Designed miniproteins, single chains, continued (3). Designs and how they scored, part 24

Each design is a single chain, and the fold is of that chain. pLDDT is the mean over its residues in the fold that is shown.

## One batch from the design tools (miniprotein)

Design m8810
Fold by ESMFold2-Fast:
Structure m8810 (fold): chain A 79 residues (1-79)
Amino acid sequence: SMSKVIEEARELAKKFREAVKEKDWSSANEQLSELLKLWVKYPSPEVSEIFSRELSYYLRDVMDRGLAAAEQRRALLAA
């Protein structure tokens, strides 16, 4: 049922956020990948909204961490 699919999407989103808090990037990537697969199989507006929100969060977090790491590497090379 659609209610069950939405429940699964919310649970995957919750596990993804918990993995990000624990800095367990491997688990975070796995949960987001499962959410992507769920969205591909059931592209409903509700699942699309959940997936889009978590994907946007992931991309922003990865970019912010990547930029910080790049700045740190640049500072070390300049020392």
Scores: mean pLDDT 82

Design m8811
Fold by ESMFold2-Fast:
Structure m8811 (fold): chain A 74 residues (1-74)
Amino acid sequence: SLRDEIRRELERMRELLKEVLATGSPEQVKEALRIFSEGLLEAQKAIDAGDYERALQVLRETIERLEKILEEAK
């Protein structure tokens, strides 16, 4: 279901943030926290509107942005 996909993407997003917190510079950590917070807020707005497909898209876009930061931290 879309709700199960959203749950899995949220778990992935949390794990990426944990990795940036463990390996990133203070600047990368600050940017990752900003991206995470913005993505979570936009996904929550979509869920509140009943738009689970939009929520899933927002989470996937947020994950891609976090993955790019993590690549720079390696």
Scores: mean pLDDT 87

Design m8812
Fold by ESMFold2-Fast:
Structure m8812 (fold): chain A 77 residues (1-77)
Amino acid sequence: GVVKVTEELADKVAQALKTELGISESHAKEIKKLMLEAEDVTQAMLAIEKYLKSKGYSQEKIGEALRIVFEKAKEAL
């Protein structure tokens, strides 16, 4: 079934992005908001990719961020 974004999942992703990738507090906070506004994890990943591209993050760092989202979502199943 479709994986819904919970507040717990959004918090875990935001914390991992700060700790593992050094993403700023302000960017991590916006990512959490985008995740909670998304219909499902797939839409959350698309929103995060678009946001990070708009902030000038490299494609490599965006890929690592999306990997973190996927791994945390997998753990929530």
Scores: mean pLDDT 83

Design m8813
Fold by ESMFold2-Fast:
Structure m8813 (fold): chain A 88 residues (1-88)
Amino acid sequence: MTREEVYREAAELNENAPPGEVVRLFAAPNKSEEELLAAAEEAAKKSGAEILDVLGVYRVGNTTYLLVRLSTTDESEREALITLYRNS
């Protein structure tokens, strides 16, 4: 799977997410799936959201990609998740 294919899948899943749920993609180089999931859960809690499911995990080179389904009641969640991805 390529980086472009992962981004496309994330976009398609997010477009079809039910009301009150959102699909988010996390990506980080040299991070484990467990590290990335833990960081995602922490960011979600800060935004009043909760991770409901892990939809997919992909590895492209040394980059781990994680797709998760979140419950959300607040639009500020998007900003928190973007900030999480940039934390190095």
Scores: mean pLDDT 68

Design m8814
Fold by ESMFold2-Fast:
Structure m8814 (fold): chain A 91 residues (1-91)
Amino acid sequence: MLSDEEIEKLIKAYEEADKDRDGTLSEEEARELGKLLGLSEESIEEIISLAVDGRVPDEVIVDLLRAVVFNDPSVVPEELQPLAERMIKEL
């Protein structure tokens, strides 16, 4: 499991990646964050599949990271809970 310090650094890296402040991550940025987290390609592909117009909403990424941090998949909407549970198991 990631430490609180590592998770804070990842959230800050995510905020830096979204420099345009459009509230979304590109597919490439989402892949880079997923690899940094140590996620499987399957989990990364599921995150990318949440993209709207080719971009993943910031709130979705932050909520998934919170689920991992708190070891609690219920912090995300019910449709995202299976992905959150997988991310928790992979980290």
Scores: mean pLDDT 72

Design m8815
Fold by ESMFold2-Fast:
Structure m8815 (fold): chain A 65 residues (1-65)
Amino acid sequence: SAAEEEARELLLRGGLSEAQAEAALRAIQENPTPTVLGVARRELLEAGLSPEEAERVIELALASR
């Protein structure tokens, strides 16, 4: 989907590998509980994404379900 493609592009521009981007998207899509989303947000921030970029990735990943 367009949302998934945009999320993947943001992750790749943020410095994640293709494999890391796919893993992050799948984790959010498969079990989007508040706990999982909190872990994903923290990991994206630790990887070097801004808070705004991390939130946009999560939003797009959820929209691609």
Scores: mean pLDDT 82

Design m8816
Fold by ESMFold2-Fast:
Structure m8816 (fold): chain A 94 residues (1-94)
Amino acid sequence: MTFSFRVEGRAKGLALAKAAEEAGRYLGWRVSVRQTGATSYEITIEAPADLVERVEVEFIEDKATGYVSAVLTIHLSSGEVLTFIATASKAAAA
């Protein structure tokens, strides 16, 4: 099963990409990140169809620092819930 997220904003896109890559590494799932525009991103997670009930994404923005945290929550068919959190900023250095 494929979960695809389209995100607008560099900080949100980079934060979600990092959270998804951490989830893929932990679970052994394939994750792909594609920049679709100057500030537009598509993050795709390939998961076994029988193992996942739903995936939720929440963004927490700190306006004082410009950092954005992406909270990726994966609900497994077993009833287990896994949460991956990553933070990024639009000023992430080259």
Scores: mean pLDDT 82

Design m8817
Fold by ESMFold2-Fast:
Structure m8817 (fold): chain A 99 residues (1-99)
Amino acid sequence: SLAEKIRELAREVARAGSKLPKDEKITNLVVAAALHLVAAAIQLEMGDYKGAIDALRSARELLEEVAKYAESKGDQETADEFRRLAERVKELIEEVEKL
């Protein structure tokens, strides 16, 4: 289901974050992004499509913020990885909008 795809992406975001150096700002942004993805899956299962889209948009913005922060520290590999995760969230938003 689409909710299961969102939950799987939340697990991938958490896994990507766990590989990063211990940095409180990055950790907080990654955790917040994963929590918004979990919230989006719950909203979708409850039939709140607008709530799901809003939560997915919040997750995307947080993942883009992780990418910008990593890039500012010279970590282009991490920046590129989190930009790809943000793009996958955009694709999920488009899938919810088709419902």
Scores: mean pLDDT 89

Design m8818
Fold by ESMFold2-Fast:
Parts: structure tokens; sequence; C-alpha cells
Structure m8818 (fold): chain A 72 residues (1-72)
């Protein structure tokens, strides 16, 4: 359905952010933290619909930037 396609795109964008963090950080613990956080946030989006998915993606972006800052 249209909603499923939208949620899949949002999930892909979140996973691309995780991959970007993994390229910049050699700290496996920090990378695993971002992966786990993204999976939890995207899980909420799938259950609560498009608005929750958008907020979850914003939280993943915020976490990715925070981890990048810590990795420097």
Amino acid sequence: SEEKEYLEKVNEEAMELVKEVAKESKDKELVDEVVGFAQKQMGKGWKEGKKAADESLKEVKKKAEEIKAEAK
C-alpha cells in the first residue's frame, strides 16, 4: 500500500544515516548504539503511522549527529 511504501522509504533513509555513522566512526559500540536506536524508533513509526515515522526519523538524525560528534 501507499503507506507501506512511505514507511519503507523512511526506514531506508534512517538506515543510510546509520551507514554514514559507521563509515565515520571505528567505535563499534557507538555504531551499534545508533543501529539499535534507529531500529527502535522505526518500529514506533511502523505502529503509529506517518507522523510518528517522521518524528522517529528526526530522532535518528539527531542521534547520528550526536554520535558523529563523539567519534571525533
Scores: mean pLDDT 72

Design m8819
Fold by ESMFold2-Fast:
Structure m8819 (fold): chain A 102 residues (1-102)
Amino acid sequence: AMTTVDTKGQKPVNLAEYLKKVFEEAGLKVKAKETVDANGRYIVEIEIYNEKGELIFKGRLAFDEPLTEEQAKALIRALVDALKASGKITDEQYEKMLKAIE
Protein backbone atom coordinates (compact mmCIF):
# COMPACT_ATOMS: atom_id res chain seq x y z
CA ALA A 1 0.00 0.00 0.00
CA MET A 2 1.37 3.42 -0.98
CA THR A 3 0.77 5.70 1.99
CA THR A 4 1.97 9.27 2.56
CA VAL A 5 4.28 9.02 5.59
CA ASP A 6 4.56 12.18 7.67
CA THR A 7 7.87 11.47 9.46
CA LYS A 8 8.63 15.14 10.53
CA GLY A 9 11.20 13.97 13.17
CA GLN A 10 9.12 10.97 14.36
CA LYS A 11 10.68 7.49 14.54
CA PRO A 12 9.35 4.85 12.10
CA VAL A 13 7.01 2.26 13.65
CA ASN A 14 8.53 -1.21 14.04
CA LEU A 15 5.69 -3.12 12.39
CA ALA A 16 7.15 -6.55 13.27
CA GLU A 17 7.17 -5.75 17.03
CA TYR A 18 3.67 -4.22 16.85
CA LEU A 19 2.40 -7.41 15.15
CA LYS A 20 3.96 -9.57 17.88
CA LYS A 21 2.33 -7.45 20.62
CA VAL A 22 -1.17 -7.63 19.06
CA PHE A 23 -1.18 -11.34 18.15
CA GLU A 24 0.48 -12.57 21.36
CA GLU A 25 -2.37 -10.92 23.37
CA ALA A 26 -4.63 -13.56 21.74
CA GLY A 27 -2.25 -16.46 22.51
CA LEU A 28 -0.91 -16.64 18.94
CA LYS A 29 2.82 -16.95 18.18
CA VAL A 30 4.42 -14.54 15.71
CA LYS A 31 7.72 -14.79 13.88
CA ALA A 32 8.21 -11.41 12.23
CA LYS A 33 11.19 -9.40 11.06
CA GLU A 34 11.62 -6.01 9.43
CA THR A 35 14.50 -5.56 6.96
CA VAL A 36 15.55 -3.19 4.15
CA ASP A 37 16.04 -4.72 0.70
CA ALA A 38 18.71 -3.86 -1.93
CA ASN A 39 16.36 -1.18 -3.38
CA GLY A 40 15.83 0.56 0.01
CA ARG A 41 12.30 -0.83 0.54
CA TYR A 42 11.09 -1.83 4.01
CA ILE A 43 10.29 -5.55 4.00
CA VAL A 44 8.21 -7.20 6.74
CA GLU A 45 8.16 -11.02 6.76
CA ILE A 46 5.45 -12.57 8.95
CA GLU A 47 4.56 -16.06 10.12
CA ILE A 48 1.62 -16.52 12.54
CA TYR A 49 1.01 -19.74 14.48
CA ASN A 50 -1.98 -20.76 16.58
CA GLU A 51 -1.72 -22.16 20.15
CA LYS A 52 -1.18 -25.67 18.68
CA GLY A 53 1.84 -24.46 16.68
CA GLU A 54 0.00 -24.67 13.33
CA LEU A 55 0.91 -22.05 10.70
CA ILE A 56 -2.21 -19.96 10.01
CA PHE A 57 -0.62 -17.09 8.04
CA LYS A 58 2.58 -16.48 6.10
CA GLY A 59 3.20 -13.23 4.26
CA ARG A 60 5.74 -10.74 2.99
CA LEU A 61 4.93 -7.02 2.82
CA ALA A 62 6.98 -4.32 1.05
CA PHE A 63 6.78 -0.57 1.61
CA ASP A 64 8.70 2.26 -0.06
CA GLU A 65 8.65 4.21 3.24
CA PRO A 66 8.32 3.25 6.94
CA LEU A 67 4.73 3.20 8.24
CA THR A 68 3.22 5.65 10.73
CA GLU A 69 1.55 4.25 13.87
CA GLU A 70 -1.92 4.89 12.36
CA GLN A 71 -0.96 3.11 9.11
CA ALA A 72 0.51 0.17 11.06
CA LYS A 73 -2.71 -0.12 13.16
CA ALA A 74 -4.87 -0.06 10.00
CA LEU A 75 -2.73 -2.75 8.33
CA ILE A 76 -2.76 -5.01 11.42
CA ARG A 77 -6.54 -4.55 11.78
CA ALA A 78 -7.00 -5.56 8.11
CA LEU A 79 -4.88 -8.69 8.71
CA VAL A 80 -6.88 -9.57 11.87
CA ASP A 81 -10.16 -9.06 9.95
CA ALA A 82 -8.89 -11.32 7.13
CA LEU A 83 -7.92 -14.10 9.59
CA LYS A 84 -11.35 -13.87 11.26
CA ALA A 85 -13.12 -13.98 7.87
CA SER A 86 -11.07 -17.06 6.84
CA GLY A 87 -11.95 -18.90 10.10
CA LYS A 88 -8.30 -19.03 11.25
CA ILE A 89 -8.99 -17.31 14.61
CA THR A 90 -11.82 -17.47 17.18
CA ASP A 91 -14.21 -14.63 18.11
CA GLU A 92 -12.41 -14.34 21.47
CA GLN A 93 -8.99 -14.03 19.78
CA TYR A 94 -10.42 -11.45 17.34
CA GLU A 95 -11.77 -9.27 20.19
CA LYS A 96 -8.47 -9.47 22.14
CA MET A 97 -6.44 -8.44 19.07
CA LEU A 98 -8.74 -5.50 18.23
CA LYS A 99 -8.41 -4.27 21.85
CA ALA A 100 -4.59 -4.56 21.60
CA ILE A 101 -4.56 -2.45 18.38
CA GLU A 102 -6.52 0.33 20.15
Scores: mean pLDDT 76

Design m8820
Fold by ESMFold2-Fast:
Structure m8820 (fold): chain A 79 residues (1-79)
Amino acid sequence: SAEEFYKKVKELLDAGKYSEAIRLLQKEIETDIDLVAAALGHPEEVERLIKEGGIRFGYVGPGALLFLAEKYYKEKTGK
């Protein structure tokens, strides 16, 4: 699910492993475009999970996740 995928990314971001988080994002997007579509369709759900989890992200936060997902989705769908 989008929540499970996001949790993995969050753990890397919390550890300061930004490059690894980005690589994980790119890899998962390549393997499950439906997960990307779900995340793009409901960005408010991602924001709610961050808030409920009490998470404070730096520069490579939820915005970077959504940006990478959107960029990849656009490239793959030709939008």
Scores: mean pLDDT 55

Design m8821
Fold by ESMFold2-Fast:
Structure m8821 (fold): chain A 75 residues (1-75)
Amino acid sequence: SLERALRFVKGARAALEGASAAEIQKILPELSSEEVEAFIEKTEELAEELEKQGISREELLELLRKGEEELEKAL
């Protein structure tokens, strides 16, 4: 659902902003603690790969915030 997509985009943004696993668990209550840790790790891996392609962490954060706004408008 769009609501689920919004929660995952919010979770990714929070992870990149340095939120704790406990804070991300509140955004993504459907994930286990282990899945939250894996989610944070994969989000960091994505950020590193995009930086290698010329997309900074700051630019990725702006894209995620833009995605949050668009998903909220669609709901």
Scores: mean pLDDT 85

Design m8822
Fold by ESMFold2-Fast:
Structure m8822 (fold): chain A 77 residues (1-77)
Amino acid sequence: DILEKIKHIVRLSKKRGEKEVVYRLPKTEEGIKEIEEMAKELKKLGIESEVFTVTAKTGEEFYVLRISKEGAEKILE
């Protein structure tokens, strides 16, 4: 369940005192698909999110989902 996975990520960020929720996966076919499915689910719920690429110092690329502060509050309700 993609929504339960999103809720888990948001709960962890809240426990760490983070106001912005950022989730990253390796930029593989599977990682891209998972992040895109999460973004689609958030859009369906009317929650704003951003998707972008980050390159680590190792040269590995990551696909990243960023959820708005307002969106993170709605997810945990």
Scores: mean pLDDT 80

Design m8823
Fold by ESMFold2-Fast:
Structure m8823 (fold): chain A 66 residues (1-66)
Amino acid sequence: MDDIRAAMRAVIRGGDSQTIQTLRRLVAQYLGLTDQQLQDRIANPDLATQMAAIIDQVRADVFAED
């Protein structure tokens, strides 16, 4: 989880494609998703919702720390 928070801080500071991809990959790994499942998440609304919820929670936690 600390790695996801660090990736979120990097996205907030720089917001480039590489930092965004790193954040998505770490969230997918936290949920136990493969790279294929991460790509297919839009075809699975439950997975998309779970990923969005984790990203939103981590973003809120990072903003609360700053």
Scores: mean pLDDT 71

Design m8824
Fold by ESMFold2-Fast:
Structure m8824 (fold): chain A 94 residues (1-94)
Amino acid sequence: SIEEKLKEILALVGEAVANNRKLSEEEKERIFRLLEEIRKEAPESAQPLIDELEKLVREFIENDLSPEERKKLFEEMAKIIGEFLKLLEEEKKR
């Protein structure tokens, strides 16, 4: 379910970037709810990645970004999510 929540965050932000728009209030509330649920379920080793992802989400929301800047932040979020998914896969193999 953490993997599904991470993918949903990526899909919501990616849709906004693809359509050159800001996140809606509903999308923002959903993303922060997903982050809180991930934080409760994730191992302590993943907490720094959650903190980094939350910072990138806040930067995407709080700033008046160009389309190029939104795309760059999305790519940074995708990288952090990729690292998080690898960490979760390694934890399953232990």
Scores: mean pLDDT 84

Design m8825
Fold by ESMFold2-Fast:
Structure m8825 (fold): chain A 73 residues (1-73)
Amino acid sequence: MEEAEEALRAGEEGKPEHVEPLIRLLDSPDERTRVAAARALALMGHPRAREALARASKMSPEIRQAILEAALL
């Protein structure tokens, strides 16, 4: 739960140093944390974030949904 909140804050700040920690959270056992990290990375629009999201979206329907929701914003 704390990890999901941290992921959302990192995405809101949009700093490059938050990209790698958010990518690690995509592998979290907690679905809420994975979804939050995916949304944060999608909103940042960083090239490294895009690569990680493309990879993660093949593994998880909830990550795919989070990316689609971010794209509608």
Scores: mean pLDDT 72

Design m8826
Fold by ESMFold2-Fast:
Structure m8826 (fold): chain A 84 residues (1-84)
Amino acid sequence: SAVERLAELLREAAAEEGLEPPSREEALAAAEALAEQAARRIEAGASPEEVKEEIRRALVEGGLPEERAEELAELIVRAALERL
């Protein structure tokens, strides 16, 4: 599922930054929380594309490379759509 892939990428991203990667359970909880937040934005009337751009921009502003931010934003929105 998109949530499981998002959890895997969150763990990989932490390891790439030299941080101890979160447990599988912690990563899944974080992925589910991100998907839930995105789903609420879509239910409130934002388009999936608008939510994706909001997330991508926030991640880039937070210091992630643009390509990684795009990949994560797409997976978060995909996971959100699977919840709807």
Scores: mean pLDDT 81

Design m8827
Fold by ESMFold2-Fast:
Structure m8827 (fold): chain A 78 residues (1-78)
Amino acid sequence: MSELDSLVKKIEELGYPSIGTVFKKTWQLAVDLGDKDTAEELFDLGKKMIQAINDGDVSSVTGLSLRVIGLLLDLEAK
């Protein structure tokens, strides 16, 4: 069960459903692999993403999105 569900729902409600989907997939893969450090980083990134979206900080939204995609690719390479 994802502790990230409320954060993902908020990201989706703010107009970023594709990013929400990437967060869900990355979280589930991190949990399935027992990668607690990546799971903790993802939760922190989710909080920062909501803050950046609320602040209208497009550069931070982009950078955080790329970091989440990077984590997903690193996990899938295992």
Scores: mean pLDDT 79

Design m8828
Fold by ESMFold2-Fast:
Structure m8828 (fold): chain A 70 residues (1-70)
Amino acid sequence: MEEKAKKKAQELIDKGKYTEAQVAYLLTLMGVELSEEEIKKISKELLEKAPPTDEEVIKMIKELVEKIKK
């Protein structure tokens, strides 16, 4: 799982999609598989809110994932 998460994140980093890479990495570690569009939506919310701590970033991602799963 960790190696798969790192590979997905690196591919997005190489394309300059740093926020999407961070979101994809965390989602893969959580065992959550989302579409490219859903990852983009979460990434947009993170960029807009710009949470100041890693804990707040993780909390926001979890909340957005729960909303998408409903």
Scores: mean pLDDT 72

Design m8829
Fold by ESMFold2-Fast:
Structure m8829 (fold): chain A 98 residues (1-98)
Amino acid sequence: EKKEKALKAVDEIAQYARDKLNEIGATELGEEFAKLVREAAEKYIDSPEKVLDGVLAALARGYRLAKERLTPEQVKKVQEVIKEARDLAEKYRDEILK
């Protein structure tokens, strides 16, 4: 069902960001990313399109936190994580809306 698919997509994106940020030594930021993704999705849970827009907004907020707290080298790795998470969110949007 579309709502279940959206919730599963949100959880997978949150876990992906957490795991990848942990791999680059940014464990605390990874936990904050996962929290931001889930909190943003919670506000729009009744609309699959809005849920994923919330996820994308949370990823943008997470990137700003990364720029404040991490080295330039780590920020570059975070940009790659965000790109993959965004691509994953767009893929799930397409699957949910079909």
Scores: mean pLDDT 77

Design m8830
Fold by ESMFold2-Fast:
Structure m8830 (fold): chain A 101 residues (1-101)
Amino acid sequence: MSEEEKKKIEEILKLLESHPDSGVVDFPFLESEYPGWLDKVKNPMDLFTIETLVEKDLIKSVDEFIELIETMYNNIKSYFSEDSEVYKNAQSLYDLVLENR
């Protein structure tokens, strides 16, 4: 990808990391803390994994980055109720990404 695209990804990651609700997606969900997570989620994704992929130059575009964020958001929606704070916080974070893409 271009240096401009990489800078944009880094700026979005910084916004997500600074968001008070980011804790729900910062690290992989553990089966011990979230029983049945791996049964519902076939493609686990979290911000730490995404950051690692960016640092290793394995993300090819801003669009690919957004697809990973969408996967992360869809995983949360598949496991948590729409009435849960985790679901609402994930929606807020995803909306922030879409506004800054």
Scores: mean pLDDT 76

Design m8831
Fold by ESMFold2-Fast:
Structure m8831 (fold): chain A 100 residues (1-100)
Amino acid sequence: SSSDLQFLQQLQDILEEIKKVKTLEELEEVREKIRELLKTASGERAILLQQVLTRVEAAIEKLKQKELTRPPTPEEIKEAVEKLAKKVEEAIQELQERLA
């Protein structure tokens, strides 16, 4: 449906923003965008967005734990972002297969 295509586009936009993240603050901005989308989401879309949000929050917490001893390096942020992007991309691909 057009609604499913719009949701898929929203997830693709989130994935692209995750891939562009260079700082912890930018990752926190992605978290807030997902929270905003969750306000209007229901059913399976809400479950999927909540799963993505949980993964983003876990990445933020891991980076914040490192910051307690020293600021995270660009390399550590890149590694966390790449792992997160891969998991979000897998979730999008599973959704695309279900909508086909």
Scores: mean pLDDT 82

Design m8832
Fold by ESMFold2-Fast:
Structure m8832 (fold): chain A 118 residues (1-118)
Amino acid sequence: EEFKEIILESTLQAAEELGLDPERVRETYERLEELIKEGVSPKEARERLLKEGFSPAEIALAFATLSIIYYIEGKEELAKAYEEEARSLLPELPEPVQSVVESFLEGKEIEKERYLES
């Protein structure tokens, strides 16, 4: 439970360093969690967030964060689905944001191992 906030705070710090509004990224993540509770698919969640005015960068960071959390929880199919939707947004992102999202997605296995090793 505590690891979710740690992963999210890491994403918010990266967003701030990229010149994005970390509050907007947090709002995107919280809205994404609401949509998941409503039973929407990863693709539908992406489409809904875009329609609600969240940017591709905000959505990609939120989806990458959730993918990492699901991998740590052992929900590998859900983690992969959110990773695929985040990767679908990469061509729409500025290069610095694209590189950060890719780095987060590549690092998820390392994060999972850290939490499994106590």
Scores: mean pLDDT 80

Design m8833
Fold by ESMFold2-Fast:
Structure m8833 (fold): chain A 80 residues (1-80)
Amino acid sequence: SAMKEREEELRKKEEEELERGKKLQELLQKAEEAGVDEKEILKILEEAQELERQGKYEEAEEYFEKKLEELIEKAKKEKE
């Protein structure tokens, strides 16, 4: 039986989707907690929103995630 494997695949898919949305929110909050400049956060948020307005949801989420992660990484290194 592959029920366990299938459930894990489904969970991972759902977790991937959930993580895409929640990760963006958590990254945003984490960036703020890490001391990332709010201006930078607003900038990438605006750019992601513009992409979303154009129907580019996938690009908007990827862009937001990558940019926010970069800002967090920079802030974390400074905090280290």
Scores: mean pLDDT 71

Design m8834
Fold by ESMFold2-Fast:
Structure m8834 (fold): chain A 72 residues (1-72)
Amino acid sequence: VTLEQVVAVANAAGKLMKERGRTSLTPEEVREIGREKGLTPAQIQAIIERAQRIAGSDLIGGRALAGVVIEV
């Protein structure tokens, strides 16, 4: 997973959260964003697992995705 890929997913997730009035997304929503950005299933799963570890939850917020960016 590259920095550019994680940043693209984080930005799209942030927009979706604002649009829907939520502070977090499900893993399935993050997978859909990753597919739209042209990431492989393995790359998407790596982002989700890192974000869930940082969040301590199955739900993925903007802070958790920002944490994944820092780890890349």
Scores: mean pLDDT 83

Design m8835
Fold by ESMFold2-Fast:
Structure m8835 (fold): chain A 75 residues (1-75)
Amino acid sequence: SSEELEKLLKELDDAILAGDVEKAKEILKQIESLDLSPEERERLAVLLRILAEHARKKGFEELAEYLEKKADELE
């Protein structure tokens, strides 16, 4: 659901800001398990690119690349 997606995206952002790479990956798996509409996929792609920038700024290059790859797969 849209509500569940929004909740998980907030948790993902919080994990990235905290530098908790393992938690961020776990939350991403939960997001990937959601049955998303085309509109929700487009919104997710935009947000994942923003989160990838946050990860890069914190020095988490591998996580940033993973997030960008996931965004590309949604478009």
Scores: mean pLDDT 81

Design m8836
Fold by ESMFold2-Fast:
Structure m8836 (fold): chain A 67 residues (1-67)
Amino acid sequence: SHMAEEHRRRADELEKKADELEKKYGETSPEVIRLYGEAALHYLRAGDTEKAAEWDKRYKEAVEKRL
């Protein structure tokens, strides 16, 4: 569907940006953590449950390390 395709494109873009900023700022920076969460959400909405789980795990681990 159009919406799933849109979410997939957005998720792929967010993944690339998250990987780039993680190398520059580290996994616990607020901006990187936000990108992990956004990527997970868009992969879920795109129907990519495997990628959604992967990025949700990264998000949760980064939030815990920041506490």
Scores: mean pLDDT 86

Design m8837
Fold by ESMFold2-Fast:
Structure m8837 (fold): chain A 74 residues (1-74)
Amino acid sequence: AEEYLEKLLELLKEAGASEETLELVRKFAEAVRAGDVKAAQEADKALRESLAGFSPAVQSEVTLLLIQLAQAVA
């Protein structure tokens, strides 16, 4: 779980993501770990909106890492 979170944050930092975007990733990870479905859905929605300005390649990599993070916690 922690490995996927670190990779995700590193990828986003290298892609020039804001601290607000990085905080949404952390909130998503915490919500998934806590089993808070509502908080996880809210963080995912905000994160996807934040990623709309990024290249399709970055968006795809982030999506795959988010899926891996969610699966590792479940």
Scores: mean pLDDT 78

Design m8838
Fold by ESMFold2-Fast:
Structure m8838 (fold): chain A 76 residues (1-76)
Amino acid sequence: LTEKLQERIKKIVEEELAGESEEVRKAILEAIDKNPLISINELVDLLRSLGVPEEVILRLAERVSEALKELYLELS
C-alpha cells in the first residue's frame, strides 16, 4: 500500500468506527500499520472478531474497496 492509501484507509476506519471503543479502533489501525498488504477479507475478519456490527463492517469494506479501486486507477 502507498502512504496515500494507508492514510485514506485510516481515515475511513476512524470515521466508520467512531461509535466503537478506542481499543477497537487502535487494534484495526495497528493491524493496517503492521500489514500494508492486509486484504479486505482479513480486515473484515478482524472487525468481526472485535464485535463490530455487520452494518459498520459492510460500509467500511465498501469504502476501503472504493479507495483501492481509485489507487489502482492512479497506478494504471
Scores: mean pLDDT 76

Design m8839
Fold by ESMFold2-Fast:
Structure m8839 (fold): chain A 74 residues (1-74)
Amino acid sequence: SVEEALKKILEVVKKYFSEEVYKKFEEWVKRLVEKHGLTEETLLQVAKYAVHLALEEGKEEAKEEIVKIVKEFS
């Protein structure tokens, strides 16, 4: 489900990034979902931004886990 995929992406960000980065990411996700709803489009936007964060910080394992979650949803 979209809800389960979002939860897994949030868990990956919490696991691999600092608490500060996670809290900012979670707040952005909450605002995005509040404005647009939790849809496939919104989930893909969340996943793309999480991958961007992983690439910027050189966290290849986090990127791979996010990509796997998206593939399991698709």
Scores: mean pLDDT 85

Design m8840
Fold by ESMFold2-Fast:
Structure m8840 (fold): chain A 105 residues (1-105)
Amino acid sequence: MLEIKLRVEVKMEKEASPGAFISRAVDSLREEVGATKIEIKAKAKVEGDEIYVEIEITITLSEEVKDGDEAAAKAKEKILKSAKEVGEEEGKKIEVKVEVVSQEE
């Protein structure tokens, strides 16, 4: 099975919900990327009026997914879209950077 590891760096206002963003991203990865297993390791700090979250996401893909590069690109897109949608719904700015760290079979 293909495994993709992503590093996600998030900066948001303290009134925004990091949990709402993570929940939406996980749902999108399951429904739209073909993730069968998702492991999340998150480290968060509050500094002034901002929340900074460093997230490591490990995605195990269905055996039906044959293109790891396409799946990784789609996962990045869905994470960025989840941040935008949550930010728009909460009326808060959420800044996200997503990096593909590894892809393994």
Scores: mean pLDDT 78

Design m8841
Fold by ESMFold2-Fast:
Structure m8841 (fold): chain A 106 residues (1-106)
Amino acid sequence: ADALADAAVAAMEEAGIRLSPAVRAALAGMVRSAVAAAGLSPEDVRAAMEEDRRLLVEQVRKEDGSERTVAAVEAVARGIGEAALRGPAYAPEALARMRREVLEIA
């Protein structure tokens, strides 16, 4: 969980996107929710991930308002959601995809 959140933050910082402590906390919370929800039905996993994504994007819009930062955060949230739906074996591929998308956006 923490390794996925740390890698997502590192990718965004490498792309020149600075994250506030509040956004970092929301991102870490989403990763923890993904780990906790991984054993649930796909519908319940999707619902939980969509709620966390919405809160994360709302926090970014309140602080930054930049569409580039929002797009990067949404790419990270999609990767975390996909990892939650497909299980832990997908986490390395989700990480690589998030990193690629974030670097392309920034």
Scores: mean pLDDT 74

Design m8842
Fold by ESMFold2-Fast:
Structure m8842 (fold): chain A 83 residues (1-83)
Amino acid sequence: MKADEVYEKYKPTLSEEQRKALDALYETVKEAVDKGLITDEEAARIVENGIGLLKAREQAGLPVTPEEAKAFAEGEIEDLRER
């Protein structure tokens, strides 16, 4: 799936707080695609992984902040670029 399709599909399943974190993550991966750092398919995987993290952290009572979500996306992008 493309990153935008993953984002739109799962955004309604998240709390308002986690949706803000997802927005930060999604914007970060879209910027990386625009810069040619990763593919749209790789961006979709990062969004999927990020959504899993957001849900797990919310259930644990420690929601992911937008800043943490951005840092997660930046780390995933960096790992792909070091290939």
Scores: mean pLDDT 82

Design m8843
Fold by ESMFold2-Fast:
Structure m8843 (fold): chain A 101 residues (1-101)
Amino acid sequence: MSVLEKTVERLLEEVRKNLDDPEKAKEAAERLASLVHTVALIAIAQSTDPEVRRELRRLVDELSDRVKQLVEAVNKGDKESALKLLEEIRRLARRILELAA
């Protein structure tokens, strides 16, 4: 795995371990979103393929929505929804990193 993939997995694990600590979970989730968003923006700027740029923008928007939902679920103590959202966020982050590679 690349250093970026390892960092994403580490941040996902930080959220998972801190589901009972909304502030720590939010901090880890926001750091994950910021990292993946930055990678996507660089990839969009470097790509000459309009389909790749469109897909990256779509995935970033979906990631942002899922991260907001995750923060809400954690704040409500809804661990089941939070765990489901973490798996969706993992899928989206992996797809963004795959397209950005």
Scores: mean pLDDT 86

